# Designed miniproteins, single chains, continued (2): the designs that were tried, part 14

Each design is a single chain, and the fold is of that chain. pLDDT is the mean over its residues in the fold that is shown.

## One batch from the design tools (miniprotein)

Design m4454
Fold by ESMFold2-Fast:
Structure m4454 (fold): chain A 63 residues (1-63)
Amino acid sequence: SAIEVVARYGAEEVRKALLEAGASEEEAERWAQKVFERMSAQPSVLEALQAAADELRRLLEEL
């Protein structure tokens, strides 16, 4: 589905950002999985994209 495609993209972007910031592969995978699950739970592609943007911003704040 379109939501799954967008969720996978969001998860990969979060993983890359965390690894670049020095997180372990295990931590990056855990957060990427969380983003995928949150996005996949959204009722539309737009809401999935908004969820991804919000999660990425939150992660950058934690770094």
Scores: mean pLDDT 79

Design m4455
Fold by ESMFold2-Fast:
Parts: structure tokens; C-alpha cells; sequence
Structure m4455 (fold): chain A 102 residues (1-102)
């Protein structure tokens, strides 16, 4: 739970300070996680609500905003799968990207 909350804060910071190039590798990994999770989470209302929430956030997404939201979607999928170690790993890498971009 605390790691997911930290990830939300880091995603918001990343949309302000990080470049698309810096977020691309994490976004590609997160996209694969989301795609691999769709069949496993097809019956999850929580997963559907998160996907709706992400879509509603992006009226006119910049490349950075789109990549950051993809990373967040991957983290949410991992949370629903209870893959907390992977969330911690991705969150730590996101924190390094944000710190370097400042």
C-alpha cells in the first residue's frame, strides 16, 4: 500500500520533470505487464475502474503524460496481482528517473 502511494506521487512528479526518453523503458515494461494481466484481471472491477480512471485523466496527453500513465497502469496491475516486490522495484527505478530529471 505505501509503495503504491509513493508511486502515485512519483508519477505526478515525472509528468512535470522527466523526458519521454527517460520514461520509455519503464513504460514498455509496464505495458507488457498490463497486457499480460488483462486476461488474469478480466473479472476484476478494481482493474476496470483503474483503466477508466487513467482514460479520464488523459484528455490531451503529451508523450510524457502518456508514458507516465502507462507506468502507473502497470503498477496498479501488479498491485491487483499482489506482486509487491515488482512494484517496489519499478517504484525505485521511477524514483531514480525523477531524481536525475530534476
Amino acid sequence: MKTVMRAYDLIQEATRVASAEDLQPLAEEAEKIVLDSQDKLSDSEAFRLEMIRLADRDAHPSEVHRLANTILAGIEALYLLKEYDKIEEITARLAEVVERAR
Scores: mean pLDDT 72

Design m4456
Fold by ESMFold2-Fast:
Structure m4456 (fold): chain A 81 residues (1-81)
Amino acid sequence: SSLQEELRREVERFLEEAAKVLSPEELREIRTLLDLLLRQPLEHLEQDLASLAAYLKRHYPQIAPLVDAFVARVRALLARA
């Protein structure tokens, strides 16, 4: 599978975990932000991911551990690409 397909699967996994904590409205907003992230050039993805992670932890502190786990999984994928 492509790196983009693997990134999409990690996004879906994160959203499934976040769905146990957040409202459907909050999840919709986060999905929109993650979809925008995946549309960006891959060469900037690590920096864009770090910025988005900081934003998510600021606005949704209840999922901060889930955001950190998601970032770690995405970074592991990028290191293998």
Scores: mean pLDDT 86

Design m4457
Fold by ESMFold2-Fast:
Structure m4457 (fold): chain A 85 residues (1-85)
Amino acid sequence: MELEEEGDRLAEEAVEAEKEGKIREAADLYAEAIVKYSASGTKEGKVKATGAAFRLIAWAVEYPEYADYLNEATLKALKEAEKIE
């Protein structure tokens, strides 16, 4: 429960960082949100983790100069999420 709420907070911080042009910080925050959502063990958390991963992939298309960083952040988060199961 609290892990999903922590994920929501991190995702909100990531969106704000992206609005400020801090794309690397936004990627790190969303990657952490993916891990927290996956750790929640809830169906809603898994859906939100999937959504956050697709958001990072979308940002890699929107910000091609940060694509490598965004893709690495996504892969790292997904690997950490797999270890929680």
Scores: mean pLDDT 81

Design m4458
Fold by ESMFold2-Fast:
Structure m4458 (fold): chain A 66 residues (1-66)
Amino acid sequence: REEVLLALLRATKRSLDEIEANIDDPQALRDVLHRAIDELEKAGEITPEQAAEVRALADRAVDSLA
């Protein structure tokens, strides 16, 4: 749970400028976060299972804004 939250924060940090640019566009924001999460998974910073959970958490967070 905490590891999933930390991974989401890392994804957010990597894409801060793109998140800011797309803050009012839920679909674009979701796409930016998913891309950042995919990059963390590819870099080996998170596991595939953690990446799936972080994507789900990001989707729920974006849906809460929409």
Scores: mean pLDDT 75

Design m4459
Fold by ESMFold2-Fast:
Structure m4459 (fold): chain A 101 residues (1-101)
Amino acid sequence: SAQEEALRAVKASPAAVYVTAANMALREDLDDPENQAVAARLLARARELGAVSAAEAEGIRLVLGSEVPIVKTELSEKAKELREEVRRRARELIAEERAAL
């Protein structure tokens, strides 16, 4: 499916995973200076790794989206697995950068 393809693209792209991690860190508390610092470091690493493609950007939106889709079909079981894999990797990157503060 297009959703599975977009999520595979994110999983395969270090830059896209770092962008995902930065957004996840910020969304925990937008006003927390520690979250802002972690996100800034993750975005700097993403820039060093390369540009995020349109397909990767779509996959990032699927990872960051709410559990309840606003308008569209539920994610397939494979897409849910891919989303959780990206989320786990993103959480690891956030923890690594927090430990470095």
Scores: mean pLDDT 80

Design m4460
Fold by ESMFold2-Fast:
Structure m4460 (fold): chain A 66 residues (1-66)
Amino acid sequence: SALDGATAAAGAGALEGGAAREAADRKSQYVANGDREGALEGARPVAEAAGLEPERGMDAVIQAAS
């Protein structure tokens, strides 16, 4: 949802962009390689750091990293 996306973006910002950039880079690389599960795996640490539920959190982080 939009609220989950905003929360994930705020959480990524709190990580000083390091983990957020890694999630974005992994998403870009894995999407180019055709492996979206790898992109989700890259988003998991950011979602966990933001305190989001895995299902909603990882999707929101992927959306925020776009």
Scores: mean pLDDT 58

Design m4461
Fold by ESMFold2-Fast:
Structure m4461 (fold): chain A 55 residues (1-55)
Amino acid sequence: MSRKEQLVQALYDAGFLTPEEAARLLAMDDREFARALSRLLGVSEAAALQVLRGL
């Protein structure tokens, strides 16, 4: 499973995402995903991108 898939699965299991939101996030590129994750978690895009990269 990719890092992005692992993050989406973890957020879904934690109740942060609907199935439709999870599917949309998986269809996004890394920049779009970081932006969406930034909004969801209330962090900067840079912080969201670091989470996606495992840093």
Scores: mean pLDDT 76

Design m4462
Fold by ESMFold2-Fast:
Structure m4462 (fold): chain A 74 residues (1-74)
Amino acid sequence: SMDEIIALQDAIEEGKLSLEQLREIFNELYSKIKDENDRKRIDEVYKQAVEKGFSERDILSILIARAYSLLLKG
């Protein structure tokens, strides 16, 4: 639900989640994306964030937000 998404975003922003927890959350969300084109969009966001020199923590935060956005549309 929206409340669960807000609570997760707050926990990410406050640095309460470990890097391993962020990876687990992203992997669970990514596995729920059934559309191959949506998966490719996630992969492109990852590539751009790496090229821009973002930290792994910031990359995972961006990817989690994008995965939620895609799942809420379908």
Scores: mean pLDDT 81

Design m4463
Fold by ESMFold2-Fast:
Structure m4463 (fold): chain A 86 residues (1-86)
Amino acid sequence: SEKLKEELVKKLVELGLSEEVARQVVDLIVKGIENKDIKLIEDAAVLAVTAGLSPETAKKIYEEAVKSIEEGLSVSEAIERIIEAL
């Protein structure tokens, strides 16, 4: 789980986010998945776009995270799917 979170942070930094913002985005995604809270996933996507991530990339993150919540996936499974979609 920690390894996958680190990989997603690194991927978001490569895509143009600062490490601090990438970490905040990943934290919101993790909380959203854990709490089955789509609003937290929306907040993550909005933060990412506001910080300079492309809307197309943010949409992929949003769609994979929401799909993972709907399918009842673990945080680790959700993060892996998000990384694979990017």
Scores: mean pLDDT 89

Design m4464
Fold by ESMFold2-Fast:
Structure m4464 (fold): chain A 61 residues (1-61)
Amino acid sequence: SHEEETAEIYRLMAEMMRAVREGDRARLAELGARLVAFGKSLGPRMEAGARTFVASLEAAA
């Protein structure tokens, strides 16, 4: 459902932000790949958003 999909996106984003704070680049890369894969399953707009978010956090890590 849309609600479950939204919850999973926010959960992954929160875990990625924690990985950045902890300096865990390997964990950030793993979670980023999962977020992009999940976004891809939802459509091209969500995939693009996921890729942009991942790139922003990787630049900050």
Scores: mean pLDDT 84

Design m4465
Fold by ESMFold2-Fast:
Structure m4465 (fold): chain A 71 residues (1-71)
Amino acid sequence: HMSIEEKLRKETEEAFKLPDKEEAIQRIVDIVLNALKEFKEKYPDTVFPEESDEELIQRVKEKAEEILKKK
């Protein structure tokens, strides 16, 4: 009964608590990619920007690093 958004929020919160920064970033990337795939499968009519998986992964990594640095 949890929404995709609620599950994503919980999983990313847990990932940010990991002691290893690189492991936390990698887990966040995996969580975001899995959530995006599930969302596209359930809502195929949703318009998404054209972006490669590599570009998306890089952006998520950069954002996760920025959040971890600022706190």
Scores: mean pLDDT 72

Design m4466
Fold by ESMFold2-Fast:
Structure m4466 (fold): chain A 73 residues (1-73)
Amino acid sequence: MSEEEKAKKRIEENRALADQLEKADPAVGADFRARMDEALKKYKDIVEAGKATEEALRAALQAWHDRNVAAMA
């Protein structure tokens, strides 16, 4: 596959992951979608957009971790 095809597939996989996260925690899923949407608007190059989407996922997972820590307290 081309680098562009790989990046597009990664973005599609991350969109599916956002759906899964929303089922587990709607706030985290919505946060990830919002960050992903901003990344896709910012970068016209799909490869760079794909990288930014991965960074968005990491940020959303940190928010999810913080929520879980709060729930254990």
Scores: mean pLDDT 76

Design m4467
Fold by ESMFold2-Fast:
Structure m4467 (fold): chain A 85 residues (1-85)
Amino acid sequence: GIADFLVSLGISQEDAEKAAKDVEEQDYYNSLTQPQRHALALKIYFSGANKKISPDLKQKIKNAINDLGLSDDEKNTIQKAIDKA
């Protein structure tokens, strides 16, 4: 699931479950592909982060998004969210 994906990247169980829930509550959730759901969860996580995110975690996630099968626009959106956090 979405939460398991985020935990695999090094995000805490609590933050992963919160982001996954926020994705699942979107009206358009059922129209999203699996990579798009993962991308949205990452965007929500970085936009809502109340704790300092380590440079190592940011780099691990940047590396992982290259393998998600996302469009260039989706990758760019996530990269901006990571850089802002």
Scores: mean pLDDT 78

Design m4468
Fold by ESMFold2-Fast:
Structure m4468 (fold): chain A 113 residues (1-113)
Amino acid sequence: MPPLTPEEIRERFKRAVRAELEDLEARGQITPEAKKILDAIANKTPEEIREFVREVARKLLEDGKATDEVAQALATAVSYINALEGKPPIGYAPPELATPQEQLERILARLDE
């Protein structure tokens, strides 16, 4: 595919995030907390979203307040941006195989690559 401009990536990300959130809400599969995180990043550029994810993940790890739904929302946001840029998605492990803290550490490691 032809390369997308940062502005085109932002608009496609915003549209897709809103469509995904609406679908997940209709199915009852998203918490209000996860929705707030996805809504907050929908108007950011890919680089601003990466910085936002890095800041939020580090703060949650330092405060010991990581939750599965927050970690999943952050991983989904970064994976979506990576997919739009032709990069591999960030894998999310089932809660039985990784704690929310381990998920956030994995997200931070992938952002620092």
Scores: mean pLDDT 67

Design m4469
Fold by ESMFold2-Fast:
Structure m4469 (fold): chain A 58 residues (1-58)
Amino acid sequence: MTEEQLELAKRIVEILLSLGYSEEEAVERTAQLLVINLGLSRDKAKELAEKALEELKK
């Protein structure tokens, strides 16, 4: 996982949460966007999105 990928995931999660999505929905949608835009596997994208949410809650 690169710092750049984590930063992007954090920004997407923040935007989705600001739009009123739940934490679970924000993680799922962020993972989908990471698969489409970065070519990540679903498992890696989901792990990255979950880590981004965890980092934002600190």
Scores: mean pLDDT 82

Design m4470
Fold by ESMFold2-Fast:
Parts: structure tokens; sequence; C-alpha cells
Structure m4470 (fold): chain A 72 residues (1-72)
């Protein structure tokens, strides 16, 4: 279904943006610590391009940002 296809694109795009944000912040994928804040921003343009931006802020003030795009 179209909704399942859109969800697959979203999941892949979010995963890539999160990977970049974690790498930028110096935090590993398995890092549990609870001492960081995550913000997710999603934008869909008129051409069906979904852009996902993930921002992490650690307790030590380090910020990591990742951005990825996918066509829906």
Amino acid sequence: SAAAEENAVYSATLAEALRQALADAGVGFTAGGGDYKMTIKEELDANGVLTVTVTLTTADGKTGTGEASGKI
C-alpha cells in the first residue's frame, strides 16, 4: 500500500539522519545514558521529497545534527 511505502521511506530517512546525528555528537548507536535530548524535524516539499533532520544535545553541551532526504 502507498502508506506502507511512505512509512518505509520515512523509516530509512529517519535512520540515516539519526546515524549522522549520533556520529556528529560522538554518541554510539547503543549509547543509553538518558543524558541527551533529541529533536526530530520533518519537512515534505511539493515534489514529494521528505527531509528529516535530527538534532541531539548531550548533557555536556555537545550537539550533533543529521539530515537525510527520501522521495515519497
Scores: mean pLDDT 74

Design m4471
Fold by ESMFold2-Fast:
Structure m4471 (fold): chain A 80 residues (1-80)
Amino acid sequence: MVELTVIAEDGSKKKLTVSEDTTALELVDIIAKELGLSEEEKENMYKVFKDVPDLTAKELAEIYNGVIDVKELIEAGKNN
């Protein structure tokens, strides 16, 4: 299990515990469900990880120091 701190669009922080082998795309689904994101917001987050579909939650936790900023991911998806 890996613990991630998810920063919602309003700046609030939520802890999310997932399997280490959870993919980035599966993680987007989990975050969208936990935060009640729209389909458009979810699709924009998917665009960020479309070129790295095998990236795991464990790798994301190591690369991003365990912090996932939802607003930044949605914005990045819109520009990609």
Scores: mean pLDDT 81

Design m4472
Fold by ESMFold2-Fast:
Structure m4472 (fold): chain A 77 residues (1-77)
Amino acid sequence: SMELHQRVREVLAQLRQKLSTREYVKVGMVVMAALTDARLGELQAALDLLDGVRASLPPEVHPLMDQLKAIVEEEAK
């Protein structure tokens, strides 16, 4: 929905301030893939993608990654 897209954009804007360009682009690509998997009913695959990226990122951004995970779980409904 437009509402979920706006929430994703707000979290990504905060991540852009904290991550390198390479890390930011990787997160953006993974979030788009995870949203697609969730829409196709592949929620576990979506969550595995997000958890994989989260593990490679600094601990200070983990709460923002957890917010993206919650949005992806909402998209699956």
Scores: mean pLDDT 86

Design m4473
Fold by ESMFold2-Fast:
Structure m4473 (fold): chain A 81 residues (1-81)
Amino acid sequence: MAERAQALLEAADALQRAADDPASVDEEGRRAADAFLRIGSQDQADGARALTDLLRQDPARGRRMALLNAGALRKAAEALQ
């Protein structure tokens, strides 16, 4: 339980940082994907990679999606406490 909540918060923070700093997109996208893989969530890791691609191709839309996903992940982590 604690390990999963921590990984979700790590992924949320990484997506937030990717949204806030375009130069960090590749580093933070990888961090989010790695966090999901540690908890066995391959679908969410694939989603983080797709979102990283979106941030590169369409920064405005990618930023909105990253912030929405970060919020959802934080709420999910809270529910695991």
Scores: mean pLDDT 85

Design m4474
Fold by ESMFold2-Fast:
Structure m4474 (fold): chain A 73 residues (1-73)
Amino acid sequence: LVEEGRKVLRELGYSEEEIANMSDELHIQAALSYYLLNKENLEEVYEIYAKKMGVPVEEIKKKYKELEEELKK
């Protein structure tokens, strides 16, 4: 998931130095964007991230919606 996020960030034009200085949360957001594009089982992904980050599933769904809106532009 973090590794998938790093790949997405590179494709968006971030440098290796910038990516290395990003938090795990930013890598997770990039991975969620990757899953949106590949249409994997998003409900299971939400549950995994919510548990790992210690936040409600609704918070993860909110982040996903923000990424979805950005990807439409």
Scores: mean pLDDT 66

Design m4475
Fold by ESMFold2-Fast:
Structure m4475 (fold): chain A 64 residues (1-64)
Amino acid sequence: MRAEVIEQALVDAGVPEEKAREMAERVSKIPDDFEAANEAARLAVEYGMTPEQAARVAKAVLDA
């Protein structure tokens, strides 16, 4: 996956720009799309997002 595509998908899903960049850098290093989506959801919850927002973040990463 390309970090910039994931970053934009995360911003579109409601992640703040600075956090989206950090998450995209981390998640783009994971070659499995499902593992990448799960890690993004985990980070979203860790950053204080709701489970519903975390699910949206996971979907955005899968669609990227």
Scores: mean pLDDT 78

Design m4476
Fold by ESMFold2-Fast:
Structure m4476 (fold): chain A 79 residues (1-79)
Amino acid sequence: SAREANIQRAQQLVDDFARRILTTPELSPAERRALAAETLAELDRLAFEVEPHLSPELYQQFVARVEAVLAEALARAAA
């Protein structure tokens, strides 16, 4: 279904972000934040512009995962 496809797209987007951030040690903190901003912008599009919209619960879960992965990557870079 279109709903299932949009959920899978959001999941793939977050998984691709996590993979890229965690497997590219040469990324600067600014580049990591820029990738997070791009990922969050596409999640916003899937939640608010693309029908059928992501549920608020799924949107919040995906946003939280992006933020958690970014925080972990930045903490590792600061150590």
Scores: mean pLDDT 85

Design m4477
Fold by ESMFold2-Fast:
Structure m4477 (fold): chain A 106 residues (1-106)
Amino acid sequence: SAAEEARREEIRRERLKRLIEELAKVLGATEKAKEIAEAVVNGDYEKAKELLREAGLSDEEIELFFTWVELYLRLEERNGVVSDEDQELGERFKEAMEEKLREYEE
């Protein structure tokens, strides 16, 4: 039904918001994490990019953020069916995130 489809979409948006908030926090945008997540979920990528920049993220960190968003949306579209290509992209993202975390620890 239309109500079930709307409910499913709201659950998807809520899940994405939480994951985006955590990613933004990991990248150092803690104070703006909720606003960034809301902008991304609403498709306002220009606002999300501006908020990430205001939070002090580099262009490289902003690219990493949106790479993760694209990867997540791609995996979600496939209902969690992970191809070899998706696994490789996930591993590359993990390595990049681990490198960024090391930079913040040094």
Scores: mean pLDDT 73

Design m4478
Fold by ESMFold2-Fast:
Structure m4478 (fold): chain A 85 residues (1-85)
Amino acid sequence: ATVTLKKEGDKYILTLEGATEEQAERVAFYAQVLTGGTVNLEQEGDKYIITITGATEEEAREVALFAAKVVGGKVIDKINGEKEL
């Protein structure tokens, strides 16, 4: 499983590959509680896309790390270049 974290304007986007619907919903709920922002969860084929508005960069990375624990995968952070968390 892979978690990809991107920043697009004022939004952070997490792409979950190899996650179940239950795992994606758990991550989205955690994101909403942690950030207090607006969280949208969408399914695109075999992937889940979580969009967070109103989060800090630190909060977005914490959500991505939590997602990796939930799905049993790695984080690819693409906010300021590409690095593995």
Scores: mean pLDDT 85

Design m4479
Fold by ESMFold2-Fast:
Structure m4479 (fold): chain A 85 residues (1-85)
Amino acid sequence: MFKLTDETKKNFAEAVKENLLSRPDVTEEEAERLAQEFEKLMDKIKNEKDIIAVGKALREVLKDPNATLEDVREAIKKAIEEASK
C-alpha cells in the first residue's frame, strides 16, 4: 500500500510556501495556510503515480508569475480530486 511519509509531505509543503513567499502580495500567513491545506490534501493520494501528477500540475501553476493565490489553491484541489478518481 502506497503511503506518503510525513517528511515527504512536509518537504512539498515547504517548497510551496517558499515559492508563494517569492510572489508579490502574498503574506506569510496566506502561504502558511495554503501549505498546510496542501499537506492535508496529500493524505488523499493513494498511489505514487498520483503524487507525480500532482507535483507536475503544481510546478506548472507555480511557474506562471501571473498565477494568483486562488489559482494555486484550485490547481492543488483539482490535481488531488483527479488523482482520487
Scores: mean pLDDT 71

Design m4480
Fold by ESMFold2-Fast:
Formats: structure tokens, sequence, C-alpha cells
Structure m4480 (fold): chain A 88 residues (1-88)
């Protein structure tokens, strides 16, 4: 099998994030709020896209939306906190 390129991996993550937002209004609202809050922070936006993509992947693997959403929020909040601590 052909391994995906770095650009293909990033594009796949963006597609998964968009699929999640289309299917789950609660996830879209959460994402839109964070994108507005961190509109000038490229690294936080990248963490958000990654979290949304992982949430979609968990749902595709059979995890319930509520469980995937809770896990993604906890992981994202932790990642943002760790990023902000590294900037101090």
Amino acid sequence: MSAPSEEEILELRRKKAEELKEKYPEAKEFADELFEKYKDDEEVKELLVSALAEMQKLIEAGVKFEEAFKKAKEELEKAIKELEERRK
C-alpha cells in the first residue's frame, strides 16, 4: 500500500474534522467557539483540527459520540495547557 504523504495526512485530518462538524452540531459549536477564541493562534487551531479528526476516527471505530466528544475535549484542554506552559 502507498503510504500517505505529509500533505495527504494534513488534508485527511481536515476532511475528518469537517465530516465531524457536518454530522454533529454540538461538535461544530464547540469547534467554532474555540476557532474564534484562538483565531490568531495557528498552533492551537492545529490542535483543534487534530482533536476533531481523532473524535471522528473514534466514532468510525464504534465509540459513542458522547464518549468520543468527552475524550477529545479532555485531550484538547490538556494539549492547550501544555502548549501555554511551554510558552512561559
Scores: mean pLDDT 77

Design m4481
Fold by ESMFold2-Fast:
Structure m4481 (fold): chain A 73 residues (1-73)
Amino acid sequence: VDQLIDDVGNDVRDNYLSVGYSQDDADRHSQNNVQDLRTMVQRGSTVDQLRSYRDYVRNGDRQQMVRQQQLSA
């Protein structure tokens, strides 16, 4: 569970860094996602629900972030 949460946090950070955000901004977005996932665990979310969220972040949010950066540039 902790590894899965850390992996999502790293994915979010790497996504923001790859798009040209600062380390501080990328870390903030990573921290927010880690905190949200830890809150889900505290509320009784299953490992399968956390995996679904990870897959959602990887497949959806990265493409959306890159597209937003391209449209803003």
Scores: mean pLDDT 68

Design m4482
Fold by ESMFold2-Fast:
Structure m4482 (fold): chain A 70 residues (1-70)
Amino acid sequence: PVRPLTPEEQEERQRALARMEKIDAAAADPSPENWEALDAALRESYITDFGMSEEEAEAHIEARRAAEAR
């Protein structure tokens, strides 16, 4: 391929893809295991890719759990 992505861009891309996979898995088969995997991927992306604090990331995860009644 042409010019490679920077390490940061590659990590962001991988986290976005992982998050999408976890969302699809949880939607297809909602289970505690799939929810835990999704929450872990979301938390990592919020902190690393979006620059959120751990507190902010946890607040977003909590809001999602409440909305999903889990």
Scores: mean pLDDT 73

Design m4483
Fold by ESMFold2-Fast:
Structure m4483 (fold): chain A 69 residues (1-69)
Amino acid sequence: SIEEEIKKAKEEAEKAAKEGTEEGIRRALQMSDGLAQLSELLEQAGRHDLAAKAREASEEIRKLVEEAK
């Protein structure tokens, strides 16, 4: 499901950010950007609940990246 994909992306990104490597941070930011784009698409499709979940995941990943920098 889309909800499970959002959760998986968040977990992968959190793991990448915690690696403390430039590649890990880059991957985490790419996943955050992807989730933000997915949120926009889901809003346009009227899938507001899933859009909110994708946006929340994107923001949490960004917070972890900021804490790692």
Scores: mean pLDDT 82

Design m4484
Fold by ESMFold2-Fast:
Structure m4484 (fold): chain A 56 residues (1-56)
Amino acid sequence: MEEELQRLADAYRGAAELLEKTLEENSDQITPEGRELLRRDVEAARKAAEEYRKKA
């Protein structure tokens, strides 16, 4: 069970990194509003990763 939480934490961290890379690759094709929404998703994923790590 704790291993599952650790894996989820790692997965959310990876997702946040992939989203950041996507923003960088498409920065000129994303509206400012869209970029802010994606950054919120990155922040949410990072916080989820931290919460799962704390539970593990």
Scores: mean pLDDT 77

Design m4485
Fold by ESMFold2-Fast:
Structure m4485 (fold): chain A 92 residues (1-92)
Amino acid sequence: MDYEAGNDGAALIGGEGAAGLARGELRGDTLVATSNGDPAAIEGLREAGKKMEDSGLARAEIEGDTVTLTSTGSPAGRAAIRGAAGGLELGA
């Protein structure tokens, strides 16, 4: 489950080369993803966050162009957050 959940997270956010459309910051079990201001990127992030919350993998908090994903603490949830972060342009 962990590896597949991570791949699903990356596919939901990193699909279609989303690294140029959103910026991500991984903080332990929390991913903060901010859109580049493109409405399609904002909607993609919102949909990805809701899917993860509906799956019980993470809690999604949506504020404007920012989606904050917090793992539920399960190994699958943590893998999904890491996978999602891999699809985004991460700030150092």
Scores: mean pLDDT 64

Design m4486
Fold by ESMFold2-Fast:
Structure m4486 (fold): chain A 61 residues (1-61)
Amino acid sequence: SMEAERERLLAELRALAAASTDPRVRGWILGMVQLLERDPEATVESVREVLATARAAEAAA
């Protein structure tokens, strides 16, 4: 389901934040997770975009 997929992607974001060695990247990811969880209009696609951005930031750090 879309809800299960959304929860899976949010869990991946939290795992990425936990693995991050950069406190600024970690803080940004956790902030985005909170924002996405509170947004009733947040789609699976929007969570995927945040995850892609977070992965790129981690790769650059």
Scores: mean pLDDT 81

Design m4487
Fold by ESMFold2-Fast:
Order: sequence, then structure tokens, then C-alpha cells
Structure m4487 (fold): chain A 98 residues (1-98)
Amino acid sequence: MENLEAVRRAEKEAAELLKKLGTTEELIKKAEEIIEKYPEKFEEVVQQILALSDDEEGERKALELMGELIRELSKEGEHPAYVLAALQKKGYELALAE
């Protein structure tokens, strides 16, 4: 439950930042910085998500994994919206590499 709430909170905060900034460029830049700080954590979590089934159960597990990482890195002072953007960027990068 808390992991799903973390994802929804990150989505809301991302929407608020996009409204304030008027561009996605800042989110992309911050996403890259976070991936460089925690490369192994993003690699492991995204690989786990890509290994999940393309069904409702797989989607639920993906959200739980995303929320868990968002909560972990938020405790370290990272903005939830930037962690979500980093997960999306790393997921796209690894999906293209396969």
C-alpha cells in the first residue's frame, strides 16, 4: 500500500514541477544525476521490472518495486519526482539495449 502511495505522490509532485518549470529538461537532467549516484540500485530494480509478466499481476509488482525505490531514495534526500523520472529513463535505456 505505502509503495503505491509513493508512486502516486511522485506522479503528483512531477506534475507540480512540470507546471512550475514549463519544461521536462530539468526533470531529465535530475534523473541522470540520480542514476549516476545510484547506478547499481537502478540497474537491479529496472531489470526486475523488465522480467515481470505483461499482465495485471506484473503491473502491480512493478508499481511495488518502483514505490520501494522511491521511498528508499527519498529517505536519502532525493526528490520523489526525480526518482520516478530516473526509473522511467533507465527503463527506456535498458529496453532499447535488449
Scores: mean pLDDT 77

Design m4488
Fold by ESMFold2-Fast:
Structure m4488 (fold): chain A 65 residues (1-65)
Amino acid sequence: SMEKVMEEVEELFTEIKVALEAQTKSSYPVPFVKAFGIVKELMDEGKSPEEALKEAIKRIDEEGK
């Protein structure tokens, strides 16, 4: 169901958030709200949660360059 898919995305998102906060504690803010919005958009296009999350991170990284 969509509810379970969203829960899986939130779990992956939390893992990445924890990892990024551990690496960059105060100097590199990650726009998690923006990332979540992109994930939702990509999932609406038929992407898997993992694929959507990877693409969201890539897009944010590319915008930051």
Scores: mean pLDDT 65

Design m4489
Fold by ESMFold2-Fast:
Structure m4489 (fold): chain A 83 residues (1-83)
Amino acid sequence: SIGQALSDVARAAREAGWTPEVREALTELIEKARALDVEGVERAGQRLLEAARRAGASEETLARLEAAVQALVDAVRAQVEAQ
């Protein structure tokens, strides 16, 4: 579900480093996901990953965040296709 995928992304983002940039990027990602904007989720997800890298996230944490973002993209796409 989109709700579960968002929870997973939020958890991974917090583990990456709860900087203002990470929080801002996560907020945008949530807004795009709620709007069912697949391209917006992909762009916001990339910004979140870059913010996490700047926060000093480990390779392991970045891999988990990347997987969570991809799962969110897939969930939003599935919801759009169901309409």
Scores: mean pLDDT 86

